# Designs tried in a protein design run: designed miniproteins, single chains, continued (5). Part 31

Each design is a single chain, and the fold is of that chain. pLDDT is the mean over its residues in the fold that is shown.

## One batch from the design tools (miniprotein)

Design m17121
Fold by ESMFold2-Fast:
Structure m17121 (fold): chain A 89 residues (1-89)
Amino acid sequence: SEQKKLAEEAEKTIKELKENYPEEYEKAKKEAEELSPLEAKEKGKEVEKEGEKILKKGIELKDEELIEKGEKLILYGKALIYIPPYFNL
């Protein structure tokens, strides 16, 4: 089901952000709580897209700092999307 798939993706994303970037996880959680679910989803999608662009550029340039920045932004954006529905599952 879409609900079960969303929960699985949310758990994986939140776990990766929390374990690898605990400060960013706390920041994403706080921001998600301050935003409406719709605003969190819209902002999360924008941040994820920006992260994907930075990641692609980092890979092309073989720049490890840009690759890490892109991966971190992708996880942050996904966390903003998943935190509200995850806690309501």
Scores: mean pLDDT 80

Design m17122
Fold by ESMFold2-Fast:
Structure m17122 (fold): chain A 69 residues (1-69)
Amino acid sequence: SLMEELEKLQEQADALAEQARALSAKMQEALKAGDKETAKKYYEQMAKVLAQGAEVRKQIEAVLEEIIA
């Protein structure tokens, strides 16, 4: 069902948002410790997770449009 698909996509979006927050926190800790190399790696990982989240949100919008059609 479209509602079940929407729920699954929302769970994926929430999980990715949580991963991004965790990576942001690790990046900030590395910066405070003066470890710029480690901070850069976490930043790159966070950017990738945020991009994946944006793709999932586009899929959510498509499913919502189909439900209300």
Scores: mean pLDDT 88

Design m17123
Fold by ESMFold2-Fast:
Structure m17123 (fold): chain A 98 residues (1-98)
Amino acid sequence: SAKEAARFAAAAIRLIGLELEETPDAELARALAEYAAGLVEMGKYEEAARLAEEAARLAEETDREVLAEALRVLAEAYRGLGEEEKAEEAEKKAEEAE
């Protein structure tokens, strides 16, 4: 799953034309959060959770709006996985980031 999450992250970066070393963390976080949201819509909850976690990490110190968005996607992914407690924690953190 870690290797698959890395592949999806790399694909997301390529799809939006970003380069990891030159891309601001906030832009990269937004791209990863948007890709993770698409994965949720496709029912790929494990991959979505990993990308949303990475997006939240990158956004934590740079963009509160992107952080909140990433955490909401993470909560949806956890709900899809049946991890209700983790989903509730992510939703609470998203509300605090607004």
Scores: mean pLDDT 76

Design m17124
Fold by ESMFold2-Fast:
Parts: sequence; C-alpha cells; structure tokens
Structure m17124 (fold): chain A 104 residues (1-104)
Amino acid sequence: SARELALKAAELALKAALLAVRNAPPEGIPLGIAGALGAIGGIYLAENGEGPRAALEAARSALGGAKSALEAARIAGDEEGIRLAEEAIELAEEAIKLAKEELE
C-alpha cells in the first residue's frame, strides 16, 4: 500500500510538472523541470525498489517533485496542475506515514 501510494503520488506529480512546464512563463520552467525529475525518481524507486525502505524513498522523491510542481503550477496559473500537485502531496505524505509504520 505504501509503494502503491508513492507510485500514484509520483505519477500525479509528473503530470502536474509537465503541465506547469507547458504553461509556465520562463521563470516557472526550472521549478517544473525539478518537479518532473523528483517525480521520475519516485516512479523509478517505486517500480524497482523492494520493501518499505524503497517505498519511503520513492514517497520522499514524489513529495519533493510535487512541491516543486505546485510552485511551478501557481506561477503558470494552472488550476489543473495545482489540483494534481496538491493531490500528489497528500498521497506522498500518506505513503511516507505508512512506510514508516512498516519499518517499525
């Protein structure tokens, strides 16, 4: 469940980041790129990692990506990107909580 939530968070963060890069003025593009990289890292770790430690690292990467994507989406004025990034943050935070509980 933690791995599944981390993957979903990373996928939503990637969608938000790509929308932000597409719609942002030049000053928002670096944040959108940072968001995409964090999201891609989260997807990679969730798909290729084993156990709750990998799920935790995937969720942390997704959270970082989602936060950067949210800032980029706000600069772009992209309501859909903002919504996707906020959902990604919520899912990533829940994934972090569950992964930490599984590590105890």
Scores: mean pLDDT 87

Design m17125
Fold by ESMFold2-Fast:
Structure m17125 (fold): chain A 74 residues (1-74)
Amino acid sequence: MTRYVIFVKGELDEEKLKKIEEIIKELGGEFISYASNADGITAIEVELPEEKVEELKKRLEELGLEVLAVSPAA
């Protein structure tokens, strides 16, 4: 498993955060943390199988979030 930071833009409430955590668990990953800034950008730190990154991006977009970047966190 590889650690990623995923940058998303959009409204992120507690319900969406719970759905994101559930999606990550369904993909065999782990939700580590998140941080939001004043510009509506949230950084989501996850551990995820490398082959599941594209599926996670698609699932986040289905929640109405714009995926800005995905960065390996080493």
Scores: mean pLDDT 81

Design m17126
Fold by ESMFold2-Fast:
Structure m17126 (fold): chain A 55 residues (1-55)
Amino acid sequence: MPSEQEVLDELARLARGFSDEQVDRLLRAYFEGRAAGLSNEEILARVRALAEELR
């Protein structure tokens, strides 16, 4: 299972190629997942899926 640090590292990696608006969307997905009590694995999957939609 990925650690919180691994999720944050992947979020930072995905964000490097994105606009400020796209980065805001990724951050919202991350914080919404945490607020909903999702696992780090579920949050990572959601963030990756959103990143693919934004490309």
Scores: mean pLDDT 80

Design m17127
Fold by ESMFold2-Fast:
Structure m17127 (fold): chain A 60 residues (1-60)
Amino acid sequence: REELIRKVVSLVLAFGDKVTLEDIMEYTGLSRGTIHRHFKNKEAMREAAIRYLDENSLAK
């Protein structure tokens, strides 16, 4: 889960709202089902990535 969030964060930082589920699948090598188990939808993935950045960047 943490590894998946880190990869999603990297993609969100590089591409912003242009990140698609296909991009995440290609970059991570994970199936759609595996990604969906961690995130309900693309919006939830984006929010999780932003929260991860906020928590980790502000903590430093």
Scores: mean pLDDT 68

Design m17128
Fold by ESMFold2-Fast:
Structure m17128 (fold): chain A 63 residues (1-63)
Amino acid sequence: SLIEEAERLGKEGRRAYEEGDYEKAVELYTQAAKLAEQAGDLTTARIARKEAEEARRKLEESK
């Protein structure tokens, strides 16, 4: 299901973030948010978008 795929992508994004791969984390969290929105899970989508924004900030700090 869409929500199961969103959860899987969220976990992969968290793993990428923990490994310092912020570019990959942004991509995975952004995809998770889109799938969660399609599934109607606005809470999960909002959380994933926030995680993507945090990863983007980390990416900017690495300049």
Scores: mean pLDDT 85

Design m17129
Fold by ESMFold2-Fast:
Structure m17129 (fold): chain A 99 residues (1-99)
Amino acid sequence: MAARDALVDRIAAVLGVSREEAAAMLGPTELARRAALLGLPEAQRDALLDAILATIEFADEATRAAVDAVVAAARARGGTLTLADSQALYAAGEAAARA
């Protein structure tokens, strides 16, 4: 919850858009749907994504830079997060959790 809000604020700051626009890019189920495409069980996908996003909030500078790069790339394509962007965010959060 708090981690998702922090990610929304970060996306808004990096893209120069409103918090409402940044939240719309993530959507209520967008990351959950994309996590399901990564082979995650439906019952665990939201909890796992929330845990990864919470890790990003407390991540080191390198992980935050990786998130910023993914968001900047999405901006260049029209502001919509792709499956590849979601996978990159997932990988960054997982790497931070392992460190």
Scores: mean pLDDT 55

Design m17130
Fold by ESMFold2-Fast:
Structure m17130 (fold): chain A 97 residues (1-97)
Amino acid sequence: REEEWRQRRLEFAERLAEHYGLSPEEKKVLLEIVANSRDYDEFIEGLKKAEKEGKISPEVAKRLIEIYETNKYVADKLIEIGDEVDAEIAAQRAAAA
């Protein structure tokens, strides 16, 4: 469900904020934008809107974009590995049946 996907994204964003040592203010803005974004494009638009509204500085916005882009690359690789493992399991089950 969309709510489960949103919760998973928030958990990942929270771990990412802790790993990179974000300030409480930076973490709060990151979590708010992630909660209200369905995809990476909406996330980037959310950051640009927050910057224009004066909620974050341009430097904070740039840092959050860089952190999220790095996270996207890692997520894409994990999906690829998962697909390979699932294919191998399916092949083993077919051979056993």
Scores: mean pLDDT 65

Design m17131
Fold by ESMFold2-Fast:
Structure m17131 (fold): chain A 75 residues (1-75)
Amino acid sequence: ALTAAVVKALQLGSSVTSIETVTVNGITFTVAQLSNGLYIAATVVNGTPLAAVASTKDAAIAALAANVAAASAAA
């Protein structure tokens, strides 16, 4: 989870300024704030790293939750 957030931050040309963890539907999400003001949420589901980027923390968490639901439906 943390590795996916770091990779996304580097690809965006930004540094991680803060990191926190939140639990959504029993799944631990790692949320990172970037120096450019964006947020990355990342997790691992069934060995697959998933991440989402948004302009707000709540939007990043919501986007990642949607990605988790889509991955679970496809599996």
Scores: mean pLDDT 74

Design m17132
Fold by ESMFold2-Fast:
Structure m17132 (fold): chain A 64 residues (1-64)
Amino acid sequence: MVSEEELEEGVQLIKLGVLSTNAKIAKKKGDKEAVEESIKELEELAKTSSPEISELAREVVEEL
């Protein structure tokens, strides 16, 4: 049986992947507004997720 914590972490990892990809695409296109929006979403994910996912989200923001 998968724990609720493991399931929630899986969903958060998917969100991290989508937001990270969207932010990098926006950066390549020069869409500053979309990059800022993605950073904001990543920061919100970092505040509400597990420490491991929070660390990964912070690292993505630093790369942008």
Scores: mean pLDDT 79

Design m17133
Fold by ESMFold2-Fast:
Structure m17133 (fold): chain A 55 residues (1-55)
Amino acid sequence: SSARAAEEKARKIIEEGRELAEKLRAEHPDDAAAQAAADLIEIGAEIDAELILAS
């Protein structure tokens, strides 16, 4: 179903965003700019997931 496909795409986007953010934080633990960038990556993934689910 289209709903299940959308949920799976949303989950994958959030998972990929989380992994990228975690990697950035781990590589630059004392860099405030890197931490902020990681936060933005997670927020962007959440927005993208909501857009897919709203479609």
Scores: mean pLDDT 85

Design m17134
Fold by ESMFold2-Fast:
Structure m17134 (fold): chain A 99 residues (1-99)
Amino acid sequence: VKATVTPTTLTIPEGGSGTVTVTVEGVAAADAGISLVTPDGAPPPESLGFDVDAEGTTATITLSGVTAADAGTWRVRVTNLKTGEVAYSNDLTIVVGAA
């Protein structure tokens, strides 16, 4: 399993929303568990709105209600639900501020 997130930097106004695209290799996106984690593998705050739309080998992640606490470096964790294999994407930097 391999995951690539684009864009690598997402600027969102405080309280706003933004989207990133995850390209998944070695598993269909619908057969993958997709989550956002810190570089150390910790989960995001439950207050962060997180929605995933999976189609083919691509998943669109929508982040909503973003606050300054959500700023920083993240990775997308992809789990192949058929094999249990886990892969982490390239780094995603979330910048919270003025649009």
Scores: mean pLDDT 76

Design m17135
Fold by ESMFold2-Fast:
Structure m17135 (fold): chain A 83 residues (1-83)
Amino acid sequence: MEEALRAVEEATRLAQEAAEAFRAGDYEKAAELAEKARELLEKNREKVVALAVSLGLSEEEARAGVDAALAALKKFAEYAKEK
């Protein structure tokens, strides 16, 4: 539980830093930070799913939510690299 919470917190922080880098025009850094957030979330995927289930989501809903977050981070990183 603590490990999953820390992973979500750190991935969120990295995603926020990626958005700040993008706003500053540092597209390379934005892509790197978004990819780090994605890797951290993917590495902890099962633990994050278990955390979401413990908060009242079904396993299917939890997995769909994590997959959506991973896809969003991937698209953001690709978009930043395109700039």
Scores: mean pLDDT 83

Design m17136
Fold by ESMFold2-Fast:
Structure m17136 (fold): chain A 82 residues (1-82)
Amino acid sequence: AYSAEAQAYYAKGLEAFKAGDYHKAITYYAQALALDPNFAEAYYNMGLALKAMGAEAGARAYYRKALELDPDFEAARRALEE
């Protein structure tokens, strides 16, 4: 399980993403990853934020990292098929 602090930063990232503040979302996800480098969901959501900003190549790199950490990560695999 990921640390409570990493989970809290991840949750703040999700709130920023829902608000359309993709730069803030990336900052919070990066803080979660600094605490727990194996946080596959944070890598996946970094990819979603980058895709929302038009950075497709960067998004795909983060989806691949999420899938590398969690091979059963269906959402990351589907994102790479698009």
Scores: mean pLDDT 87

Design m17137
Fold by ESMFold2-Fast:
Formats: structure tokens, C-alpha cells, sequence
Structure m17137 (fold): chain A 90 residues (1-90)
């Protein structure tokens, strides 16, 4: 819980910090808070897309796929993995 508070403070200081959103989502995912993890990874994805950061886009999509698998949404997980592979390739 202390780690979540620290990450939220980092986000408040720099709202475009996609890495902080990914770390926050990783903590939620580890705790089994799948909806919160999904939302945080989606925010990281939006920031990466806005900045044309294809590495960040691929990372966020791979993490979203793990969330979708844990939620039992295998179709969304497959779509997210497919998109991550596309943007990770040059």
C-alpha cells in the first residue's frame, strides 16, 4: 500500500510518466486488483501512444494481455499480444 501512495505521488508530479503508471498497474496486478491494473496500464498505453513511444506501447499491451488472461477474457488477451508484437517489430 505504501508503494501505491509513492507511485501516485510520482504521477501527480509528472502526469505523463508512463513508467509510473506501469509500476502502479504491476502492483495492482500482483494484489489481484485486475480492474485497477487494467485502468493503469490503459493510461500508460495512452501516454505512450501520445508520445509515439512504440516500446512503451508494446510494454503496456503485453501487460494488458496478462490482465485480460487473469480476467478470463482470452480474446482481448490475444488481440493485445498481437498488437504488442506488431509495434515491437521494426
Amino acid sequence: MEEIEKLKEEIEKDPNNAKAYIRLADVYLEQGKLDEAEEAYRKALSIALKNDDYKGVAEALRNLARVYEKKGDTEKAEQARYLADLVAEE
Scores: mean pLDDT 82

Design m17138
Fold by ESMFold2-Fast:
Parts: sequence; C-alpha cells; structure tokens
Structure m17138 (fold): chain A 94 residues (1-94)
Amino acid sequence: MEEEMIEKAEELVKKAEEYLKKAKEAYEKGDYEKAKEYALQAEEYASLALMIAAVAKLDKNMSEEAKKKLEELAEKAAKIGQEATKLIKEIEEK
C-alpha cells in the first residue's frame, strides 16, 4: 500500500538524519574514522529513501497527497546525502 512505502521512506530518512548527526558529532570530537563510517551509513540510508520514493512515484494510482509527501521526503534525503558526501570529502582531505 502507498502508506507502507511512505512509512518506509520516512524511517530511512530518520535513520539517515540520525547517522549524519552521529557523523558530525564524531567529526567534532576528532574521531574521523567513526565520522566517515557514520557518514557512509547516512549516505546509504538517504540513497535507499530516494530509491523507494522514485519507485513509489511510478504508481499511477497514487494520491496527490502521497506524491507530495514522497517528494518532500526525497528532497530531504537528497540534502542529507549531499551533506554526508561533503563530510566524507572533508575527512579524506585530512
């Protein structure tokens, strides 16, 4: 059901946010190895959320409210992924 796809996308975005937060906290503490590991996890969860949102949008019977919510989740996931990728690059330059 569309509800299940939205819930799964929300869960993945939440996990991406959690790992990005942990990555930033590790980076601030100088633990670059853990910061990179957490940032890679954030990027992976964000990518999975984007994939679920993209697949769900292919359902021609999906409501406009559901499509809008998936679009918002996709935008949030993309932003998290970009921040995680930037942090990984900063760590690799050290």
Scores: mean pLDDT 83

Design m17139
Fold by ESMFold2-Fast:
Structure m17139 (fold): chain A 92 residues (1-92)
Amino acid sequence: ADEELLKRAAELAGKAAELAREAGGYGAREIARAGGVSVETARKVARGDPSGLDVDQLAAAAGGAGAMAAEAGSERGTELAGEAGRLVGEAA
């Protein structure tokens, strides 16, 4: 995997998670449920940390962050999560 792309993807997914929290009060637990990942995986992605995650876990957590940003009405959060997903696809 391209480590630089994965790092950038995690940073964007983390920003999407922050926007979901600010706009809708959605945290790591809600992101984990939406993405089908563990709460610990969602917490790592929410802080922009890709360490110890495979590409599937990062993509799923980014998807969860995007879903919660959409639920919160954050168009920018949805865009950032979509970009994170694209970068994970490029890194694979």
Scores: mean pLDDT 86

Design m17140
Fold by ESMFold2-Fast:
Structure m17140 (fold): chain A 90 residues (1-90)
Amino acid sequence: DDVATALQLAQEGIKAVEEVKKSGDEELAKQLAEGLRAAAEQLRALSEVSPESELLAKAAELFEEAAEALEKGDLEKALELLKEAAEYLA
């Protein structure tokens, strides 16, 4: 299930951002941003062929925005965006 996979990725992303907030690890934040961008690209590709296209496209957008927030050091914004993605996919 594409939506279930996207939800799993959002939940894992939330935990990873919380770990970055706890550790202050800038390298981990950079690695997470790269991972979220890759996930967004995959979800966007899936949105083009899935019956759940709207849900997957919105999740991809939120993942990309979360990656950008992480790259700027805005951990609070990244966490909020990933929580929005999880709520949208649930």
Scores: mean pLDDT 83

Design m17141
Fold by ESMFold2-Fast:
Structure m17141 (fold): chain A 73 residues (1-73)
Amino acid sequence: KKEVLLKVTGLMLEAARALYEGDFEKAKEYMREAARLAEEAGFHEAAEYLRKAATDDLEEMNKYALKAGEALL
């Protein structure tokens, strides 16, 4: 329950850190891992947004990461 939510949000923060450091491929990997974990935990809407956030478009990545965070609340 809480542990899965913390792991998903932790991966989203790791993705943000990777973006800050210019590692876009690593950021996408963290988004995909967060999506998988969210899906397994039953957060289907958040998982869909996290999958969409794993993209080469920075604006879309930020948009869908925000939507995923909102869906987790």
Scores: mean pLDDT 81

Design m17142
Fold by ESMFold2-Fast:
Structure m17142 (fold): chain A 87 residues (1-87)
Amino acid sequence: MRVTETRLEGLEVEVAGRVYRLRSAVLTTTEDVATGRRVIRLVGEAEDGHTVELEYTEEGDGSWRYRGVVRDANGNVVAEEERSGRG
């Protein structure tokens, strides 16, 4: 297993049709070379006070899943998006 962490600034992300400008974010990539599974997770704070959590999982068979969640300053979920596919 390999884990890589990167700090990002000034990133724009879209969740459920709305664009969020992240003042800061942490991108974590986890790779399991034995299974071919890769997980990319981003957690960021938006300039408007929202918290954005994005997760992309790619399985070794080519199937994938994406989940995005946006929370307000009180921790309430205000936007959520989930997508999946193959290829």
Scores: mean pLDDT 82

Design m17143
Fold by ESMFold2-Fast:
Structure m17143 (fold): chain A 82 residues (1-82)
Amino acid sequence: MKEKLSDEEVEAEIEKIRELFEEAIKAIENGEPLGIAASLLAAAQILAISLLSFGDLSEEQRERIRRTVEEGKKRVDEVLKK
């Protein structure tokens, strides 16, 4: 059985998700092909889904993960409206 994630481990994974969204935003702002941003966004979503699949996560941990994805998507949408 896999050991449950600690708050520190969950925060580390959330930071990785934020990093992927930030890299996607930078790619868009730098005028890079949208395929690069799309692949980074896909990686962020896959990581979030994988993390949320852990049964031993607290509701607070789940909300932090969900909020991180929502905030990331909102930032991407704001950059794309330029």
Scores: mean pLDDT 79

Design m17144
Fold by ESMFold2-Fast:
Structure m17144 (fold): chain A 52 residues (1-52)
Amino acid sequence: MLVEWLEEVAKEVSPENQPVVEQAKRLGEAGYTGLARSIASTVKTGEDLQKS
């Protein structure tokens, strides 16, 4: 489920980016699933690049 994936992303991102992922979860719950996924994926990619 999208929300479950977003919760996992929230656990993996830095505290600074947690509010952004939380907004993505709210957008997904409101039916903007594509936008929610795009936001969370962008944050996750940025975090991965910073950790590299």
Scores: mean pLDDT 76

Design m17145
Fold by ESMFold2-Fast:
Structure m17145 (fold): chain A 93 residues (1-93)
Amino acid sequence: SMEEARKLYNEGLILETQGKYEEAIKKYEEAIKLAPDTSLAAYAYIKLGEILEKLGKREEALEYYEKALEIAKKVKDEATIIMAENQLKSIKE
């Protein structure tokens, strides 16, 4: 359900603030699986990209930011489009 996907996303946020990056990744992936092609999924892909960038996995982070942009454009989420584009510009520097 969308409610369960949002709950998983929020659990991912809490784990990320605790520095538990591998556990946070799993929660974001589960949220995406339950609510694909949604603003929530697009935002979860942004969070995955941010964690992978922190872990030095630049190429994987780039892929997730591009996926976030694809979904955000599909669902017309202007705020997430801007966020994904800004992350893509930053990582390519």
Scores: mean pLDDT 89

Design m17146
Fold by ESMFold2-Fast:
Structure m17146 (fold): chain A 87 residues (1-87)
Amino acid sequence: TKEEAAREARLGARTAEEGAKMVLEAKKMGDGPKSASLYTAGSLSVIGGVVTAGLAVRRAPESEEARRGLEEAIRAAKEAGLEVEPF
């Protein structure tokens, strides 16, 4: 439903935002296995969040709330320096 798509897109946006924070924190740490691990985990969370929000929009393209969630997820990806296509 439209409400389910909005909830899924919000989850995707939050997941991408948390992933972006991890990527940015890893960049501040410099080189090392801990920063590499954090960067990898953060990057996967950003990708998963964008994909989740994108799928929600595909199921309910009329949902403005779902579209906002996808826009927020894509913004978080760009902030982290990642280019992620939702489809």
Scores: mean pLDDT 83

Design m17147
Fold by ESMFold2-Fast:
Structure m17147 (fold): chain A 118 residues (1-118)
Amino acid sequence: MEQRVEVREEDGKLIVEVSPVEATAKEDGDIATFTLSVRVKGGEAEVEIEVKTNNGELKPEVTRSTATYADGSQVATATAEVEVKKGDKIIGRGRAIVPKDSEVLSAALAITVTKKKK
C-alpha cells in the first residue's frame, strides 16, 4: 500500500504529515517499533512520533538520528518503542517540521510488532 504524505505551510514552516500506521498486538509484552524517516535538502527536519492505543495515548522514548548524503540531503530518523498488551489496537502518527525554503524529498512511517525478547 502506498503511504500518503501531506505537506502544508504553517507559521513560516513546512509541516510534513505521514498517513497513520496501525497494528494489533498478538501477545502481552509485544514491542511495537515505529520508524519515521524524512529526507530533506536545504534544511534540517524536526521529527516527531505520536502513539495511541485503544487504552489511551502512550509517551514513548524517542531516539533521533540524522545522516547526510553526498548530494547534501539529510535524512532525519525518529524511532519509538512501546510495550503493548494482547489485543491493543496501536496507531502511530509521524510528523516533521521543516524550514519553508527546504525541499522535502521523501517521508515514510513504518511499524513493526515483535515478540518480547526472552
Scores: mean pLDDT 80

Design m17148
Fold by ESMFold2-Fast:
Structure m17148 (fold): chain A 67 residues (1-67)
Amino acid sequence: MEKVAIVGAETREKAIEEGKKIKEEEGFDKVQVASGVSVEELKEIAKRGAEESGAEVYGYYNGEKVY
């Protein structure tokens, strides 16, 4: 099963850096950056992504797992 992380933060730059760290540490196949979203919006994006794709989807915000 494809393992996907959706990563958000206060800024796009921070989200990219956190996504890179998470990919290296947790072994994700794909990392998607969500910029300009709240933690609650990111949770909904991750939930929808999991339901639509059938992939194993996780959500992270400011380096913290939220989904």
Scores: mean pLDDT 79

Design m17150
Fold by ESMFold2-Fast:
Structure m17150 (fold): chain A 91 residues (1-91)
Amino acid sequence: LSKRQLAEAALALGEMAYSVGDYETAIKNYEEALAIDPESPFAARAYELLGEAYYKLGEYEKALEAYRRALELDPENERARRGVAEVEAKL
């Protein structure tokens, strides 16, 4: 498998964990996807999802950092932009 395919698989495993409420496992898989291919087309998406998982755990400072990283990679990411606003309302 290519690095991109391995990163995509890790991202998918994270999304699966998130869907069943296992946010800690989701975070680990999203972090693994970013470690495998930090420059992948999925990197902004991985940071966006990492932010959502941290938000669910009440880790608002970490959620904010992740959403901001997503916006650094993709400034037009509406979900990450919304996530920043939601987290800032909690802080």
Scores: mean pLDDT 84

Design m17151
Fold by ESMFold2-Fast:
Structure m17151 (fold): chain A 89 residues (1-89)
Amino acid sequence: AEGNSLLAQGTAAFNAKQYDDAISLYTKALAVYTTALNESPSAATYLNLANTYLNLGIAYLKQGQLADASAYINKAGTYLKKANELLAA
């Protein structure tokens, strides 16, 4: 619930073009989802991490920070792949 709330708040900040606030909120969401992953790995947690990294990358892209954007988008791809591996029977 906390991670999803922080992600939603970050998206609201992003839509308001408050990209620094969006980045801060997405980074807090990453911390919550990373803790959840360490306690109990699940496809849902990997998908939440992938989605949060993607949103973080897009926020950096909006600020013209292409290197940071690329790094976070690549991390999103890594976590999406891990989610898919857990969902594969």
Scores: mean pLDDT 86

Design m17152
Fold by ESMFold2-Fast:
Structure m17152 (fold): chain A 81 residues (1-81)
Amino acid sequence: MENLKKGAEALSNGNYEEAVKYFEKAIAEDPTNARAWYLLGVAYKELGDYDKAIEYFEKAAAIDPSLKPAVEALKRIKAGE
C-alpha cells in the first residue's frame, strides 16, 4: 500500500525514476496487483521506454482484463505504431 502511494506521488511530481523504484517494490510485495503493473508502465512510457511500457501494460491487462486504463493504454501505444 505505502509503496504504491509513494510511487503515485513521485509519478505526479514528474519523478519517473523514483516512481519506478516504488512501483517495483509494490510489485515485489504483491505481483498480482494489476494497478501497480499499469503505473509502472506509465512511468516507463514517461521515461521514453516504450518497449517496457508495452510489456508492463500487457502484464496489467493479463492480471485484470477489466482494468480499462491498462487495456486502453496498450491499444493506444500499438495504434501509434
Scores: mean pLDDT 84

Design m17153
Fold by ESMFold2-Fast:
Structure m17153 (fold): chain A 73 residues (1-73)
Amino acid sequence: SNLEKAFARFDKDGDGVISYAELRAVATRWGLSDAAVDALFARADTDGDGVISFAEFAAMAESLGVDLEGLVA
C-alpha cells in the first residue's frame, strides 16, 4: 500500500519501527520544520516510548487526514 511505502522510507534499518532520530533526519531532508516533526511524532507516539510502530504511523495518517504519498513523491 502507499502507506507501507511511506513507512519504508522512514524505517531505514527495517526493524518495523521509526525512531525519533530517524524521523527527524528524513523529515528535515524533505523540508519539514522541527515543529512539524514534533507535531507528527506527538500524534503517533501516544505511549511516549520514543518510537513509532507501523500501526501508530497508520493511525497518525488517518487522524491528520494528510496525504503521506505527497511527502514521498
Scores: mean pLDDT 65

Design m17154
Fold by ESMFold2-Fast:
Structure m17154 (fold): chain A 75 residues (1-75)
Amino acid sequence: SREEEARRLAERITDEAIELAKKYVSEGNTSKAAAVISAHTLDLVADLTFRLGLSGEEANELALEVIKRIEEALK
């Protein structure tokens, strides 16, 4: 289903962003870590909206959940 595809996409993007952000944080490059999070979040919103046909409201809600999970993982 569309909901399952959206969930799987969000999960993959979350995992990718966390792995890359942790790498850059460990290298002392917080600017690159922030850029990675931003780029992955923007790509997620674009895919949810343009490829999967979610509304802007649905896409933003899921993106906020992803951002929250990334922030928690980087604490």
Scores: mean pLDDT 86

Design m17155
Fold by ESMFold2-Fast:
Structure m17155 (fold): chain A 65 residues (1-65)
Amino acid sequence: SADEHLEKGRELLKEGKYMEAAAHFAQAIALDPKNAEAYRGLAEALEKMGFTKGAEYWRKKADEL
């Protein structure tokens, strides 16, 4: 489910596994495109990897929900 991917993404962020976290947040968005927390999680993972413009894009998507 979307919530399972969201939870896995959060755990992976805590472990510093940013690429894997981003993949799980992206899957959560695919399953529930109105899940603002999944967009924010993806943005955080991207920011931790240095993808600042990508992080800004996904934060704006969360704000539009």
Scores: mean pLDDT 87

